Designed miniproteins, single chains. Designs and how they scored, part 18

Each design is a single chain, and the fold is of that chain. pLDDT is the mean over its residues in the fold that is shown.

## One batch from the design tools (miniprotein)

Design m600
Fold by ESMFold2-Fast:
Structure m600 (fold): chain A 97 residues (1-97)
Amino acid sequence: SLLEKLKELIEKIRELAEKEKDPELKKALEELAKALEEGLKLAKDDPETIELLIKLAEKAIEAYEKNKDDPEKAKFEVEIQLGMILIVIGIVKLLKK
């Protein structure tokens, strides 16, 4: 299920945030998980939007893991994916009126 896959990615991001020692990067990961949870709730019956949110979540996790030794770069790249997720949420809200 796409919904289950997105939930698993949100849980993974929260686990990464819990283990993160850099306070700003931890906050970025927490905000990412929160945005994805809102997106999941809003787009529950829209499989195309859920699939897009999954891809953005996967890109954020990859960016975090690739830049694990550079917290500033990891934060910057995670925040790019967060920005994209927030745009998607905004579009969904507009379409739902």
Scores: mean pLDDT 88

Design m601
Fold by ESMFold2-Fast:
Structure m601 (fold): chain A 85 residues (1-85)
Amino acid sequence: MEEEERILKEAEEALKNKDEKTKRRVHAELGRLVEEGKASEELLKMLEKLRKELYGEIAEKLREIGEEIDKELEEKRRLREALLE
């Protein structure tokens, strides 16, 4: 399909350039094609690749938040130790 070739090319370019905005837009367009039952095996594989890339970014940010929480807990422990003086 002509639309399929365009979307695949845009997805590859977005992955190469790490363009988060284009990755999200292409992911949405691929999702629409899946809902319409027009998704080929190649489109499904690209959708999975984009989801892993986007999911990876979110997972990394969640891990950073977890590290900040651990640091806050350590700081509270240090303050408790200082206040017991």
Scores: mean pLDDT 73

Design m602
Fold by ESMFold2-Fast:
Structure m602 (fold): chain A 99 residues (1-99)
Amino acid sequence: MELRERAEELLRRAEEALRAGDLRAALEELRRALRLANELADAKDYETALEVAERVAELAAALEAAARARGDLELEIEAAVVLIGAAVLVVTTRRELAK
């Protein structure tokens, strides 16, 4: 699916931004990936939505830890919000797949 390819590209960009120490760029790419994961869930592509949401949660946790290490409270909170959103989508998507 086109949405899956776009999500993979956004996740790759987020990982590259994290490695480069560009935490704000990583946050923006993760927000875009989470929006795409929600669009996939709305389209009932729960398997792909779960895969993307799990990766967003992993990278958002790393971003939150990096922001905390820098003392960037605003970015730490914004990263935590993305992490919570991804975690909620993981739980709801798993429930749909179990039906």
Scores: mean pLDDT 88

Design m603
Fold by ESMFold2-Fast:
Structure m603 (fold): chain A 96 residues (1-96)
Amino acid sequence: LVEEAKKLIEELREMVENDAPPEEIMEQADKLAKVLKEGAKTLPTEKQIKVLTLVITAMGSLTLGVRLAEKGRMDLAKKEYEVAIELFEEAVKLLE
């Protein structure tokens, strides 16, 4: 599960670097969020809350990034995508 999440993060990073369409970036992030939420179920309640909070916050940044990309603000979109990726990476560390 941790290995699957790390693979999905790398794929998401590559999609951002290659200027993938916003809808594809969102779809990849949704897959990652589902994997992280499933992993969180194996954790004590306090850690589960931390993982879920990081995932929710990451999805918020990613949604903002997608909206910025749709308006042609790719510079700002990439910054929001990077914030989301960093938060997903923090969530993965809690699963280790």
Scores: mean pLDDT 86

Design m604
Fold by ESMFold2-Fast:
Structure m604 (fold): chain A 82 residues (1-82)
Amino acid sequence: MEEAEKRLEELVEELKKFLEELGVEPEEKRKAELEIHALLQEALKRGLPLEEIVRLLEEKVKEIKKKIENGEKLEAPEPRRE
């Protein structure tokens, strides 16, 4: 679906602009991009519908933005409840 493909690109661009605007270190920006790329590759490999991939990406972008806004390092592995 053309709309969903556009939305994926917009979400990736939104995250990149957000990181640049906050002056996040280049290595942290690279890690964010790698996380997004890995998520997209995994979801596509699993044959998830594009709409579901968009939803997963939205949540991932939201989580990354929230961590950066709170001054947390993106470098750490996915946080766990433990």
Scores: mean pLDDT 71

Design m605
Fold by ESMFold2-Fast:
Structure m605 (fold): chain A 65 residues (1-65)
Amino acid sequence: SLENKQALIAYLKEMTPEEREEFKKLAREIAKKHGIEVTDDMVVLTGEQLDELAKKMIEKRKEKA
């Protein structure tokens, strides 16, 4: 869990403002899909959900590169 949080923080530091908005949107959608209550812009996801989010962010970045 802590290692996953560190990986997430590292990725967030390199995000463009547009990617950060997509990240927050996708994180909320994933959390909602799994019945997780979201009160903040930053959601603490499970390792599997975090991997899904990271994959989608990489795909978005790859599309723009």
Scores: mean pLDDT 64

Design m606
Fold by ESMFold2-Fast:
Structure m606 (fold): chain A 85 residues (1-85)
Amino acid sequence: MLPPEVAKAISKAVSALMKGDLESARKYLEQARELAESLEDPELREGVLGVVEQLERAARALEAGDEEEMQRHLDEAHALLDAAG
């Protein structure tokens, strides 16, 4: 189960990406990365960083205007979150 602050940061990043708000998405992704790097459990840390990496790829796809690539990376992030539960 993800720490609540990590889950909140990821949720806000996903919402920003879905709204096309790159500035907010990147802010929340940076927050999620910092929170992930502070996790003492190496397996949980690696899992959360994997989610953040997929969302960062989604942000790059959004910046490029590639909605299909953005959605693919959002789906990958969602699958990783489900596996981490």
Scores: mean pLDDT 84

Design m607
Fold by ESMFold2-Fast:
Structure m607 (fold): chain A 88 residues (1-88)
Amino acid sequence: LFEEGVEALKAKDYEKAKELFEEYIKKTKNPSPEVLMFYGTVLDELGEVEKALELYREAVRKALAEDPDSPLATLATMALTIAEKKAE
């Protein structure tokens, strides 16, 4: 599911990527910051900017809590910043 969602996103099949990530998140009690970032990116591409922002904020929160110096925390923060600028 996660890898399939990433492949769909790379293929720019945003509708399929959304379905795959939503299924993964529904089945996963505590989705990783990476999953939240990819799902947020898919929603942003589909124009669901407000929901994408919520997912990016959650990804940043989780990534910083796990390891604030991680490349993942940096990437999530950058994704949030870009999405916030697009929303306003």
Scores: mean pLDDT 78

Design m608
Fold by ESMFold2-Fast:
Structure m608 (fold): chain A 94 residues (1-94)
Amino acid sequence: DLLELVNEISELIAQLLKEFPELKEKLQPVIELIDEAIEHIANKDYDGAIEKLEKAIELVEKLKEEFPEASELLDKLKEKLEEMKKLVEELKKK
């Protein structure tokens, strides 16, 4: 499930960059935060992963305000990031 979410997030980012190339520079910090979250998960640092995902979600929300034409895809990206955060929180409980 986590690998499936990572793949879905990657596909959404690729679609955003294809349809809205003007987002490239603004999406780069989001991509970096997602990559850092994945590294934290690999190291079983779930608190670190949650922090990075929360920052990524905040940046996506700001991008929706700046680029309303991309809001549907950005909402889907936010939903997948929130799902990933929820899975990380469940992993932390175990």
Scores: mean pLDDT 87

Design m609
Fold by ESMFold2-Fast:
Structure m609 (fold): chain A 89 residues (1-89)
Amino acid sequence: IQDIIDVVNDFTARVIANTPDANDQQIINDFTQQTIALIQSMDSDSADAYMQQLAAQIDAIMRQQVGADASRDQRMQAIAQAVVQLARQ
């Protein structure tokens, strides 16, 4: 479980670094806290399934926003926007 939490926190830090808007940063942080709380309340199989679905949703939204030749920074910004979109659902 700690390994998953560490990965989530590292990912969040990278997303925040590519998020210039303070309101979006707060939304991303809140979403991260909710995700960690959900994972901690789930069994291992449910937690794994949830993380796979979340990653797939982020990837799908990101692919709609950026082309194949997008820079790493552009992809990170699109990922940040995908997280904000999912958090606001």
Scores: mean pLDDT 75

Design m610
Fold by ESMFold2-Fast:
Structure m610 (fold): chain A 86 residues (1-86)
Amino acid sequence: SYWDLLRKILEVVNEAMEAETDPALRDALEQLAGAITDVIIRGIQEKKPLEEVAREILEVVDEFIAQHPELADVGRRIKEVVEEFA
């Protein structure tokens, strides 16, 4: 379900935020969580297939990794979760 996808992604992000000591990187992770949540909510409202929403999230995560290479490991863990739904 969309909610299982969101829950699993937020579990990865929250774990990363708890381990992160840099406030700027913690803020970047919070912004990522918000962006992914927005993609899922928009997908539900527009009645998009879960697979399509999962692909859109992969694009968001790839852009995030490009902008924040220090958090590439977190991005890759999120991609692994999302690929279960794609």
Scores: mean pLDDT 87

Design m611
Fold by ESMFold2-Fast:
Structure m611 (fold): chain A 55 residues (1-55)
Amino acid sequence: MPSREEQMEALADELVAADRANDQARLNALGREMAATFSEEEQRAILARYLRRLS
């Protein structure tokens, strides 16, 4: 099983890939997975990584 940190990094990478592909349906699906799987604090960390990688 991947570590919690690896799961968070993988989700951030998936969000970057979906955004670069302009895949709104995938972004919405990943957002739902994030909300179902991670705490609010973890979700903020994932989004911070995602935004940093887009910059």
Scores: mean pLDDT 83

Design m612
Fold by ESMFold2-Fast:
Parts: sequence; structure tokens; C-alpha cells
Structure m612 (fold): chain A 88 residues (1-88)
Amino acid sequence: MTLEDLLEGYKKALRELAEVAHKLGVKELTIYLNVSDELYEELKEEAKRLEEELGVKIKIVRVDESEQKKMEEKNEELVKRLRELWPG
């Protein structure tokens, strides 16, 4: 997978989370990512764009490889929380 493929994958995931948060009235999300500096800067720009489009503020927190499993568990919990709010 190229850097471009990785970036598009992350952007898609951020957009999907932001759209769900917007529909649920959730104003702020914190996402944990193990990414390079270059990917991080690109994803910060996407997060800013999503905030302008949807009114959902996305905080991206970089974690190292030793925190990978913990990061994945935290992100999964966030998605589950958003889904629990959806049925009303």
C-alpha cells in the first residue's frame, strides 16, 4: 500500500466518523492514530475541512507503535458509542 492509499483510507474513515457524529449532534471527536508526521499533517488538514463542512471538531492524537493495540481499542469504543446513540 502506498502513502497515497493509506492517506485516502484514513480520510475516508475520518469522514465517515464525522458524518455519523454530525447526524447524532456530537460536536467533538478524539481519534488516536499511529501515523508518520507527513500523514499526520495531511489528516489534520482533512479534519479541519470536516470541521468547516460538518461542524464536528476532530482532534487527532498521534500514538507510537507500542500503543497501537490500545489506540485501536479506543477508536473502536468511540464507534460503538456513536452507534449506541443512533437508535435514540
Scores: mean pLDDT 76

Design m613
Fold by ESMFold2-Fast:
Structure m613 (fold): chain A 93 residues (1-93)
Amino acid sequence: MKVILALVHSEDSDKKKAEEILREAGKLIEEKAGHEVEIVPLDASLEELKKLMLEAYKAGEKVLVGVSEEQATPEVKEKFEAMLEEVKKEILA
């Protein structure tokens, strides 16, 4: 099974740091679970993440989402939770 590691960031410095963390996490997932891992950097625009999650669900793939520590503000977390609820509604419809 393919696992997609999606990263939400707003700045290039956040992107580089979080990509490094996700690459290490991806290696562990590949070694322990035998899944193929793809890392997808995304701007803090949750619309692209929503589309990615819906496409992965239709393909039978899993998506793990990371937010960089620098970008993990309460506002971004609230928007992310709202997006997850919308994805859930579309999957159930």
Scores: mean pLDDT 67

Design m614
Fold by ESMFold2-Fast:
Structure m614 (fold): chain A 99 residues (1-99)
Amino acid sequence: SPFAPLPADVVAEMQAALDEAIKRIEEASKRGEVSPETAKEAIDMLNKARELVASGTLLDAYVALLALTVFAQTSPDEKVREILREAAGRLAEAVRRAE
């Protein structure tokens, strides 16, 4: 069911993937590899995705995955797109294991 609670280990893996993406973008921004504006937009989106995943429902996990996938395709910075593609892949695998 889309409203069924996700297993705790699946939620933890999704949260870990989002936390790693945030850190990688912050580090890339500090090194001047990513514009501060693009980094802020991506981090703001990732924090919102983290809130969705924390709700613990399959539906909210899919909404978070969709947001990451869209940003991975549309963000102006290739480094941000790479980081978000990797995070989206980890979320997709975690969701697959929950089914």
Scores: mean pLDDT 87

Design m615
Fold by ESMFold2-Fast:
Formats: sequence, C-alpha cells, structure tokens
Structure m615 (fold): chain A 72 residues (1-72)
Amino acid sequence: SAAELERLLKLNEEIVKKMEELYKKLVEQGVPEKEALGKALAEGLREFAKRHPDPELSALAEAKAKEIEAQL
C-alpha cells in the first residue's frame, strides 16, 4: 500500500518535471504557449500511460493524449 503510493507519487513527479522541461524548450524554440502546453500535456499523458500499472487508467491517458494532439 505505502510502497505503491510512493511509486505513483514518484511517477507523477517525474512526469511533471518532463512536461515542464518540454514546455520550456518548446517556448524557447518559438512555439506558441498554448501549443507548447498542449504538446507537453500530451507527452506527459503518454508517459503516464506507458509507466502506470493500471491498464484502464493507461488506456484513458493514451486516449486523452490523442484528443489533445488532435486539437493542436
């Protein structure tokens, strides 16, 4: 229980850092803030889907990433 929660919190922290780094890089490259945010969110959701132990939550995250990318 506690070990599972610790792993999920660590995963969330890693994903958030990756999203923040991607967002900053895209903005520095001249990508508009809204597009950069969308791309960072989609990438974060794909990493969550790839690494999350729950297959149903992983499938939902992948679907949401595709929806965000389709709106960019």
Scores: mean pLDDT 81

Design m616
Fold by ESMFold2-Fast:
Structure m616 (fold): chain A 89 residues (1-89)
Amino acid sequence: SAAARAAVARTMIEALRAAFIEKDYAKAAELLGQDAEEVKEELDKIPEEERLRLGAERAEELARRARAAGLDDVAAEAEALARELRALA
């Protein structure tokens, strides 16, 4: 359903924010159904400036997919996150 797809996409937006802006790896891992230590280890391998750029690219791709699915409100939320991450890079 459209509601289920929107909920999944919003969870991904929240996970990206938690990982790349808040640096709350426990929250990001919970949202993704992953281990917090694994999420931290994966991100720690990437330089901080590159992590922000990667986060922005992931948010931009999520926005494109949401637009293609007709989830315009979710796409706008993902686009806002991408701009925020680009500004921090």
Scores: mean pLDDT 84

Design m617
Fold by ESMFold2-Fast:
Structure m617 (fold): chain A 92 residues (1-92)
Amino acid sequence: DEKRAAAMEAARPRLEELQAQMKELAKQYEAAKAAGDEEKAKELLKEMFELGLEATEILAEAAEAAGDEELAKRLRETKEENEELFKKWLES
């Protein structure tokens, strides 16, 4: 538990920076949707998705540093699954 807390504290600045970027992109995404700008909304969603993958990897690294190999594995599997789903969505 102390090891997990230390790993999360080490990851915190990176996660907070990504969270701030994601909040700004989310505002732009909602504005694009409201304006009917489908092309802009799709590009913003792609940027948000890429930040989400980066955040998941940071969490997986923190889990691994804490000795939670099962959580790290599940997070990386979720990242791979989400990347595949997003690629299929972009192709449709």
Scores: mean pLDDT 84

Design m618
Fold by ESMFold2-Fast:
Structure m618 (fold): chain A 81 residues (1-81)
Amino acid sequence: MDTILVSVVAKPGAEEEVIEALRRATAEAGGELVSVRRSSHDPNLVLALVRAEDAEATARAIEAALRADPHVEDVRAGVIA
């Protein structure tokens, strides 16, 4: 299993909706959500660690789902070694 770092910029006031969307996207992509945190220096930035057997496929699926969400301003997911 590889680890994925997901960074999501929420639209102002939509941070809780983004966290719920992130939980759904991770589960639907077959990933395990290890942790979710809000950034201490940017209140709109949500950071998550996800574990998956096929980390690249899971990362792309999470990005696609979150880019389609109206509460999301930007999303990036990357596999970390």
Scores: mean pLDDT 83

Design m619
Fold by ESMFold2-Fast:
Structure m619 (fold): chain A 85 residues (1-85)
Amino acid sequence: SSEEKRKLVAKAVGHAIRGVAAILDGDLDEAAKYFEESAKLWLSVDPNDPTAYKLLAKVYELKGDKEKAEYYRKLAEEYEKKVLS
């Protein structure tokens, strides 16, 4: 339902906020975990929303995996392009 989707989005946003807080504390491993959990929730709500892929790009950036970060950045751009169409 739309109410259930709103609750999942709120949880995803909450994880992203905790991820940002972890970056400010210098804890990149915790930040990556929070952004990954946020991305999983966004994928469960709408796998066509570029937000999940933007979060995964940030996860791999924080982990130092430049190839996966670039892959998810490009994937996010493609899904964003579809939303504008």
Scores: mean pLDDT 87

Design m620
Fold by ESMFold2-Fast:
Parts: C-alpha cells; structure tokens; sequence
Structure m620 (fold): chain A 90 residues (1-90)
C-alpha cells in the first residue's frame, strides 16, 4: 500500500492543474476498485476479507483527499502531496 501511495502522490506533485490532480485520484480509486473486484472473485476467507477492508479504507481516504483537492489551490495540493511523500519515505 505504501508503494501505491508514494506513486500516487508523486504524480500529484507533477500535476499541472487541479483537474489533473483530481483525475490522478480518480484513477487511483479505480485501480483499488479493480483489486477489490478481483479479490471478490476468489473464494471467501478471513484473509481476503481483511485485504478487501484495507483497500476499502484506502478508497475512503482517497475520497477525502478528492474533497480536499476540489477546495484547494494547486500549490496547496502539491505541498500536501510532498508532505505525504516525505512521511512515506521516512
């Protein structure tokens, strides 16, 4: 999950507009939804349910990031993403 977050935030740092940052977040959510669908196609197990729950929590976090992104300047969005990257790399 940390590697997924790191890749996502690095893309957001390079975004040229708020709309581009929102598209990056939407693409991230779509990737996680695809992983959940693939997991749901497998036989049910406690381990699978735990993995799905982790992905659902990440989607909820990205939905919050999307709301914050819609209400922020591009510079604020990039600064937030940089702080997230620093936290993940240390």
Amino acid sequence: MEEFRLELYKKIVEAKSVDEALKIIDEGIARLETQIAELRAQPDSPEKRAQIFELEVEIAFLEIEKVLTKNASLEDIKQRAKRRIEALEK
Scores: mean pLDDT 83

Design m621
Fold by ESMFold2-Fast:
Structure m621 (fold): chain A 61 residues (1-61)
Amino acid sequence: SSKEEELRKLRREIHKLIGRKIRAIGDYLDGEISEEQYEEEIAKINKELDELDKKIKEIKA
């Protein structure tokens, strides 16, 4: 169904964002990026994740 295809695409995007978040955490803990760079990247990723979560909830409603 169209809903199934849309959910599949949204889940793939969430997986990519989670992967980016894990990398940012690793880079910060390894000292490869500053605290400021880490906070900026995490804030951006969390905003995108929140938007995708809202879309998924609307589709499942």
Scores: mean pLDDT 86

Design m622
Fold by ESMFold2-Fast:
Structure m622 (fold): chain A 83 residues (1-83)
Amino acid sequence: MDKELLKKGLEEAVKAAQDALEGKLSKETLAKAMQQGAPGMISLAKSLGMDEVAELIEKGKKAALAGDVKKALEYYQKALELV
């Protein structure tokens, strides 16, 4: 159940980053969304023993806050592959 919730959260984050690359979402909106969602996903990943996934989510959030949408997408895609 918790693993499925983490997977859905990561799928939504990947979609948001893709939408930002396509101009459907601003970089600022993506950064705010990732900053708001990342703490919950990190907590869930850690509770599941998925520390590497938690680290990738934190890196993706930091990339989004720096305006690096491509790096944010890359980190969230890598996190999703590990779930």
Scores: mean pLDDT 85

Design m623
Fold by ESMFold2-Fast:
Structure m623 (fold): chain A 85 residues (1-85)
Amino acid sequence: MGEELIAEGEEYVRKAKQYAEDARKLGNEEAAKKLEELYRKAQAYLEQARHNVDVGNLENARESLEKARKLYEEAEEIYNKVKAE
């Protein structure tokens, strides 16, 4: 259970990082900076989720994962706008 939560969070962080890299390759520096900010915040929540899994606080781990998911969803929305331009 905790391993599945962390794997899900790692996927959000990985995708957010990829969106930032792809936006930079498209020459949209402003979007790339915003996406890098979202990636770093998602990574911080993933680390918080790992800590909560390790100490047995699965409820707090799920809350941290949900925050990482929200940041990933925001990153995906920004990247989709960049890709359309």
Scores: mean pLDDT 84

Design m624
Fold by ESMFold2-Fast:
Structure m624 (fold): chain A 81 residues (1-81)
Amino acid sequence: NEKIKELSDRELEVALYYALGLSPRAIALKLGISQSTVSRMIKRVLSLISEEELKELVEESLLESRGDFKKAIEILKEKLE
């Protein structure tokens, strides 16, 4: 938990799409970054938080944001400290 706050807004955005079931390729196309960058970001996020916890926090953040992805990222950041 101590390193979760070091995640960037971009890494949290990647984590959110990954938790929703998007492939690294789909996330890369959506965000305009390389697939290798997305894969590295996912590995970094999953080294700090379990996939199960990430999915739960993303679902909670989307419910609180009423489906607003930008607000969901802000809420997710708050839940991660």
Scores: mean pLDDT 79

Design m625
Fold by ESMFold2-Fast:
Structure m625 (fold): chain A 70 residues (1-70)
Amino acid sequence: MENGYSLSVVETAEAGLGELGMLARMQLEITRRHPDSDTPALDEAVRMVAAGRWDPEEIRRLVAEAKALE
């Protein structure tokens, strides 16, 4: 299922958050809908960003994995 994932690039871009903003919104949406589900990939991406380390390609991969959760 899509579980309300909204990936409107225009909306995220206008906020100036880019992929990071989209990732954060997806993380919140997944966590609220599936508190019993683990999203280790997204959690790891968020931690990497917080630690000052991140790779755009890896973030996109993690986002794609989260979207694949049905």
Scores: mean pLDDT 52

Design m626
Fold by ESMFold2-Fast:
Structure m626 (fold): chain A 79 residues (1-79)
Amino acid sequence: MKTLASYPIPEKLSPEILEDIDRIAGLTDPEEQVDALIELAKKYNINLNYLIDLVAEKRGLTPEERSRLALAAYERDEE
């Protein structure tokens, strides 16, 4: 089965995708943030790791916080 982490990285992000990234970065519940990242990756066929990096940058996450988010998202994708 093809994981969301194997999805393509887009050459350009549409305004709609950028708005979704801003919304997800604003979520305070980590579980809702992970679910929204998975949904966004599936909806637009975008690499999950790339989306995690964009959200982490937008939210100002530390490398440790970004790694925790990535692990939670990857575990959710494999469920």
Scores: mean pLDDT 78

Design m627
Fold by ESMFold2-Fast:
Structure m627 (fold): chain A 117 residues (1-117)
Amino acid sequence: MKEYAEKAEEYAEKARKAKTLVESAYYGGEAAGYALKSGGERAREMARGARISGRTASLNGGGPEQDGITGEGARLAAEYAMNAKDPRSHSAGSSSAAGLSAGGVIAARAARREAEE
């Protein structure tokens, strides 16, 4: 449980340092997944936001639904969004992919705070 919160924070830091939106989404998804595994209620609520962002980004890119609480799912969602041919779908998907990164970071903070209590 504390180990999962620590892993979430490690991936959140990688998401902040990522050079591309796709890399940031991957690390954000990993952070959200580990935050969810930590078992905290606030972490679970924050991870739900990342899951929704993954689905939205993937669908806006014309791809199948991807799970934003896994690194691979978040990466695929971001790739679909970034490759969208419709400018409106691309814009909405890119915003959702950025939300994946931010959501993972927030979920990791919640998990860490809950592990300290």
Scores: mean pLDDT 77

Design m628
Fold by ESMFold2-Fast:
Structure m628 (fold): chain A 68 residues (1-68)
Amino acid sequence: SIPSPEEIRSMSPDQLRDYARGLIESSPDPRRTVQQLMNQASESLDDDRLDELGVMLGELLAEHLARR
């Protein structure tokens, strides 16, 4: 399941990366999962953290799709 804005805010960058990787890899629709994560994060993260998350999720998505 997609984490809440509060859960996203409470995670370290490493924890969020590991959690997001698991969600993307187990998702039937990885692109939609990334979009849902960004939507939840936009409710709780500042612009700097949101930008960092966007880069990370883009990298994780690209890596996953390259392996499919």
Scores: mean pLDDT 81

Design m629
Fold by ESMFold2-Fast:
Order: structure tokens, then C-alpha cells, then sequence
Structure m629 (fold): chain A 87 residues (1-87)
């Protein structure tokens, strides 16, 4: 279902966000190789989330609550990604 695909996308983004948070902390501690690995893993999960969400959009209307959750997670990821890039 559209809702199930959107929920899977949100789960993947929440997992990606956690990896980006860990990458930021690793960068702050000078653990550059670990931070790079965590960013790569997060990017893979984020990419997969975008695919699930895109398929959900093609199949029907995503509930506004799930659309809002997806948007907020994307904004938070972008914020952390910029913070990592600034280090």
C-alpha cells in the first residue's frame, strides 16, 4: 500500500538520520574513517528511502501526516549534513 511504502521510507530516513548523527560525532572526535563509513551507509539508506517514497507517490496520495514526517526528517538530515561539511 501507499501508506506502507511511505512508512518504510520514514523508517529508512530515521535510520539514516541516526547514522548522520553518529558521523557528526565521529568527525568531531577526529575519527575521520569511521565518519566517512557512517556517511556512506547513511547516504545508501537515504537513497533507498527516496525510492520507496517516490514509488508511494506514483501509486497514490500519501497521508499528510506521513508527508510532513518525511519532510521534517529530510530537513534534519540536511542540517546535520551541512554541519558535517562545515567541519
Amino acid sequence: SVEELAERAIDLLERALELYRQALEARRQGRFDEAQRLVLEAEILEGLALIYYGVAKLLGEIPKELEERFRRLREEIERIRREIAAL
Scores: mean pLDDT 91

Design m630
Fold by ESMFold2-Fast:
Structure m630 (fold): chain A 96 residues (1-96)
Amino acid sequence: MKKIEELKKKVAEIFRKHAQEARDLGLTDVARELEWAAERIEKEAKSLQDIANLVTAAVLSIVGLALEQTDPEQREKALEIGKKLVKEVNKAIEEI
């Protein structure tokens, strides 16, 4: 496969994995944002820059949604998902 198509697939899989984790934690808004980001990466990304821009937009949305949480525990869980997402995406980029 072309390296960009392989990276798109890996990044989308990372987003969907963390979307499921968010759903299991009751963070339904975070889960939806991650699922939408995965779809956009698969459908719209044409370059490494596109992937980086879509990942950045998703992370900023997750931070915004986390700050809207009234429960401090749910806020911390949402921020931790964002942190793990960035770490795993960076690893996927290094392996391409």
Scores: mean pLDDT 83

Design m631
Fold by ESMFold2-Fast:
Structure m631 (fold): chain A 82 residues (1-82)
Amino acid sequence: GAKQAIDDAVEVLEQAMSKTTDELVKSTLEDVINALKKVDPNDVDKISELISKLEDVVSLTKNQVLKFALQKAVDTIKDGLK
């Protein structure tokens, strides 16, 4: 379900945040993680907004390991919403 997918994605994002030294990336990920922890799993519009924010970070980051981890989190949430 959507709640499980969000929880799994949060775990991936927290691991990614612990491995990055980029303060702007850390701040953005912390913001998204906190929002995902508070989001109603039935609020599809809010979840879609948070996915878009993560996809923007994926597009802008040049760190391939971080990019992979962020994309995995995005895919996990999207699959949970199906």
Scores: mean pLDDT 80

Design m632
Fold by ESMFold2-Fast:
Structure m632 (fold): chain A 80 residues (1-80)
Amino acid sequence: EKIDKAIEALKEIVETSKDPEDQRAAEVGRKALEKAKEDPSLTEEQKVTFAINILDALISASKDPEVQKKAEELRKELKE
């Protein structure tokens, strides 16, 4: 549920971002989260923590304020 929101948001960044670095980072993150979602050894809490770590990495690497804002808003939703 929370991980699904993170996957969809990263997919939107891949499709809408004009920065190829942001597109690559978001695509790598999306694939990693899809893999984590299917992993039965991971708890929901661990999957959410992994999603937050991916968003933190994207925020740190991105120079696009729109991408940073979307990732920060999603990070806040995942922590609630």
Scores: mean pLDDT 81

Design m633
Fold by ESMFold2-Fast:
Structure m633 (fold): chain A 83 residues (1-83)
Amino acid sequence: LAVITTREDPERVIAEARRAAAAGARTILILSEGDSTGKDLEAAGRVRRELPVPVVAAGVSPSASAEEKAAARERALARARAA
């Protein structure tokens, strides 16, 4: 499992996901915590189509509390482990 954390950096998400797959990652999790979460999730959708491994994507509002962000991260990790 490879975990990629991002804040509105879709180009980096694509590059990191490709490197993780090349390094033998069997599943990739992308966590977006920026105001442009949608752009990072669109990038996740693109790499999901390109890569032969499952790609799980989740976003969290930057205005969410630390506890809410931690809970969202735990749920995303559980989903990625099940993929």
Scores: mean pLDDT 72

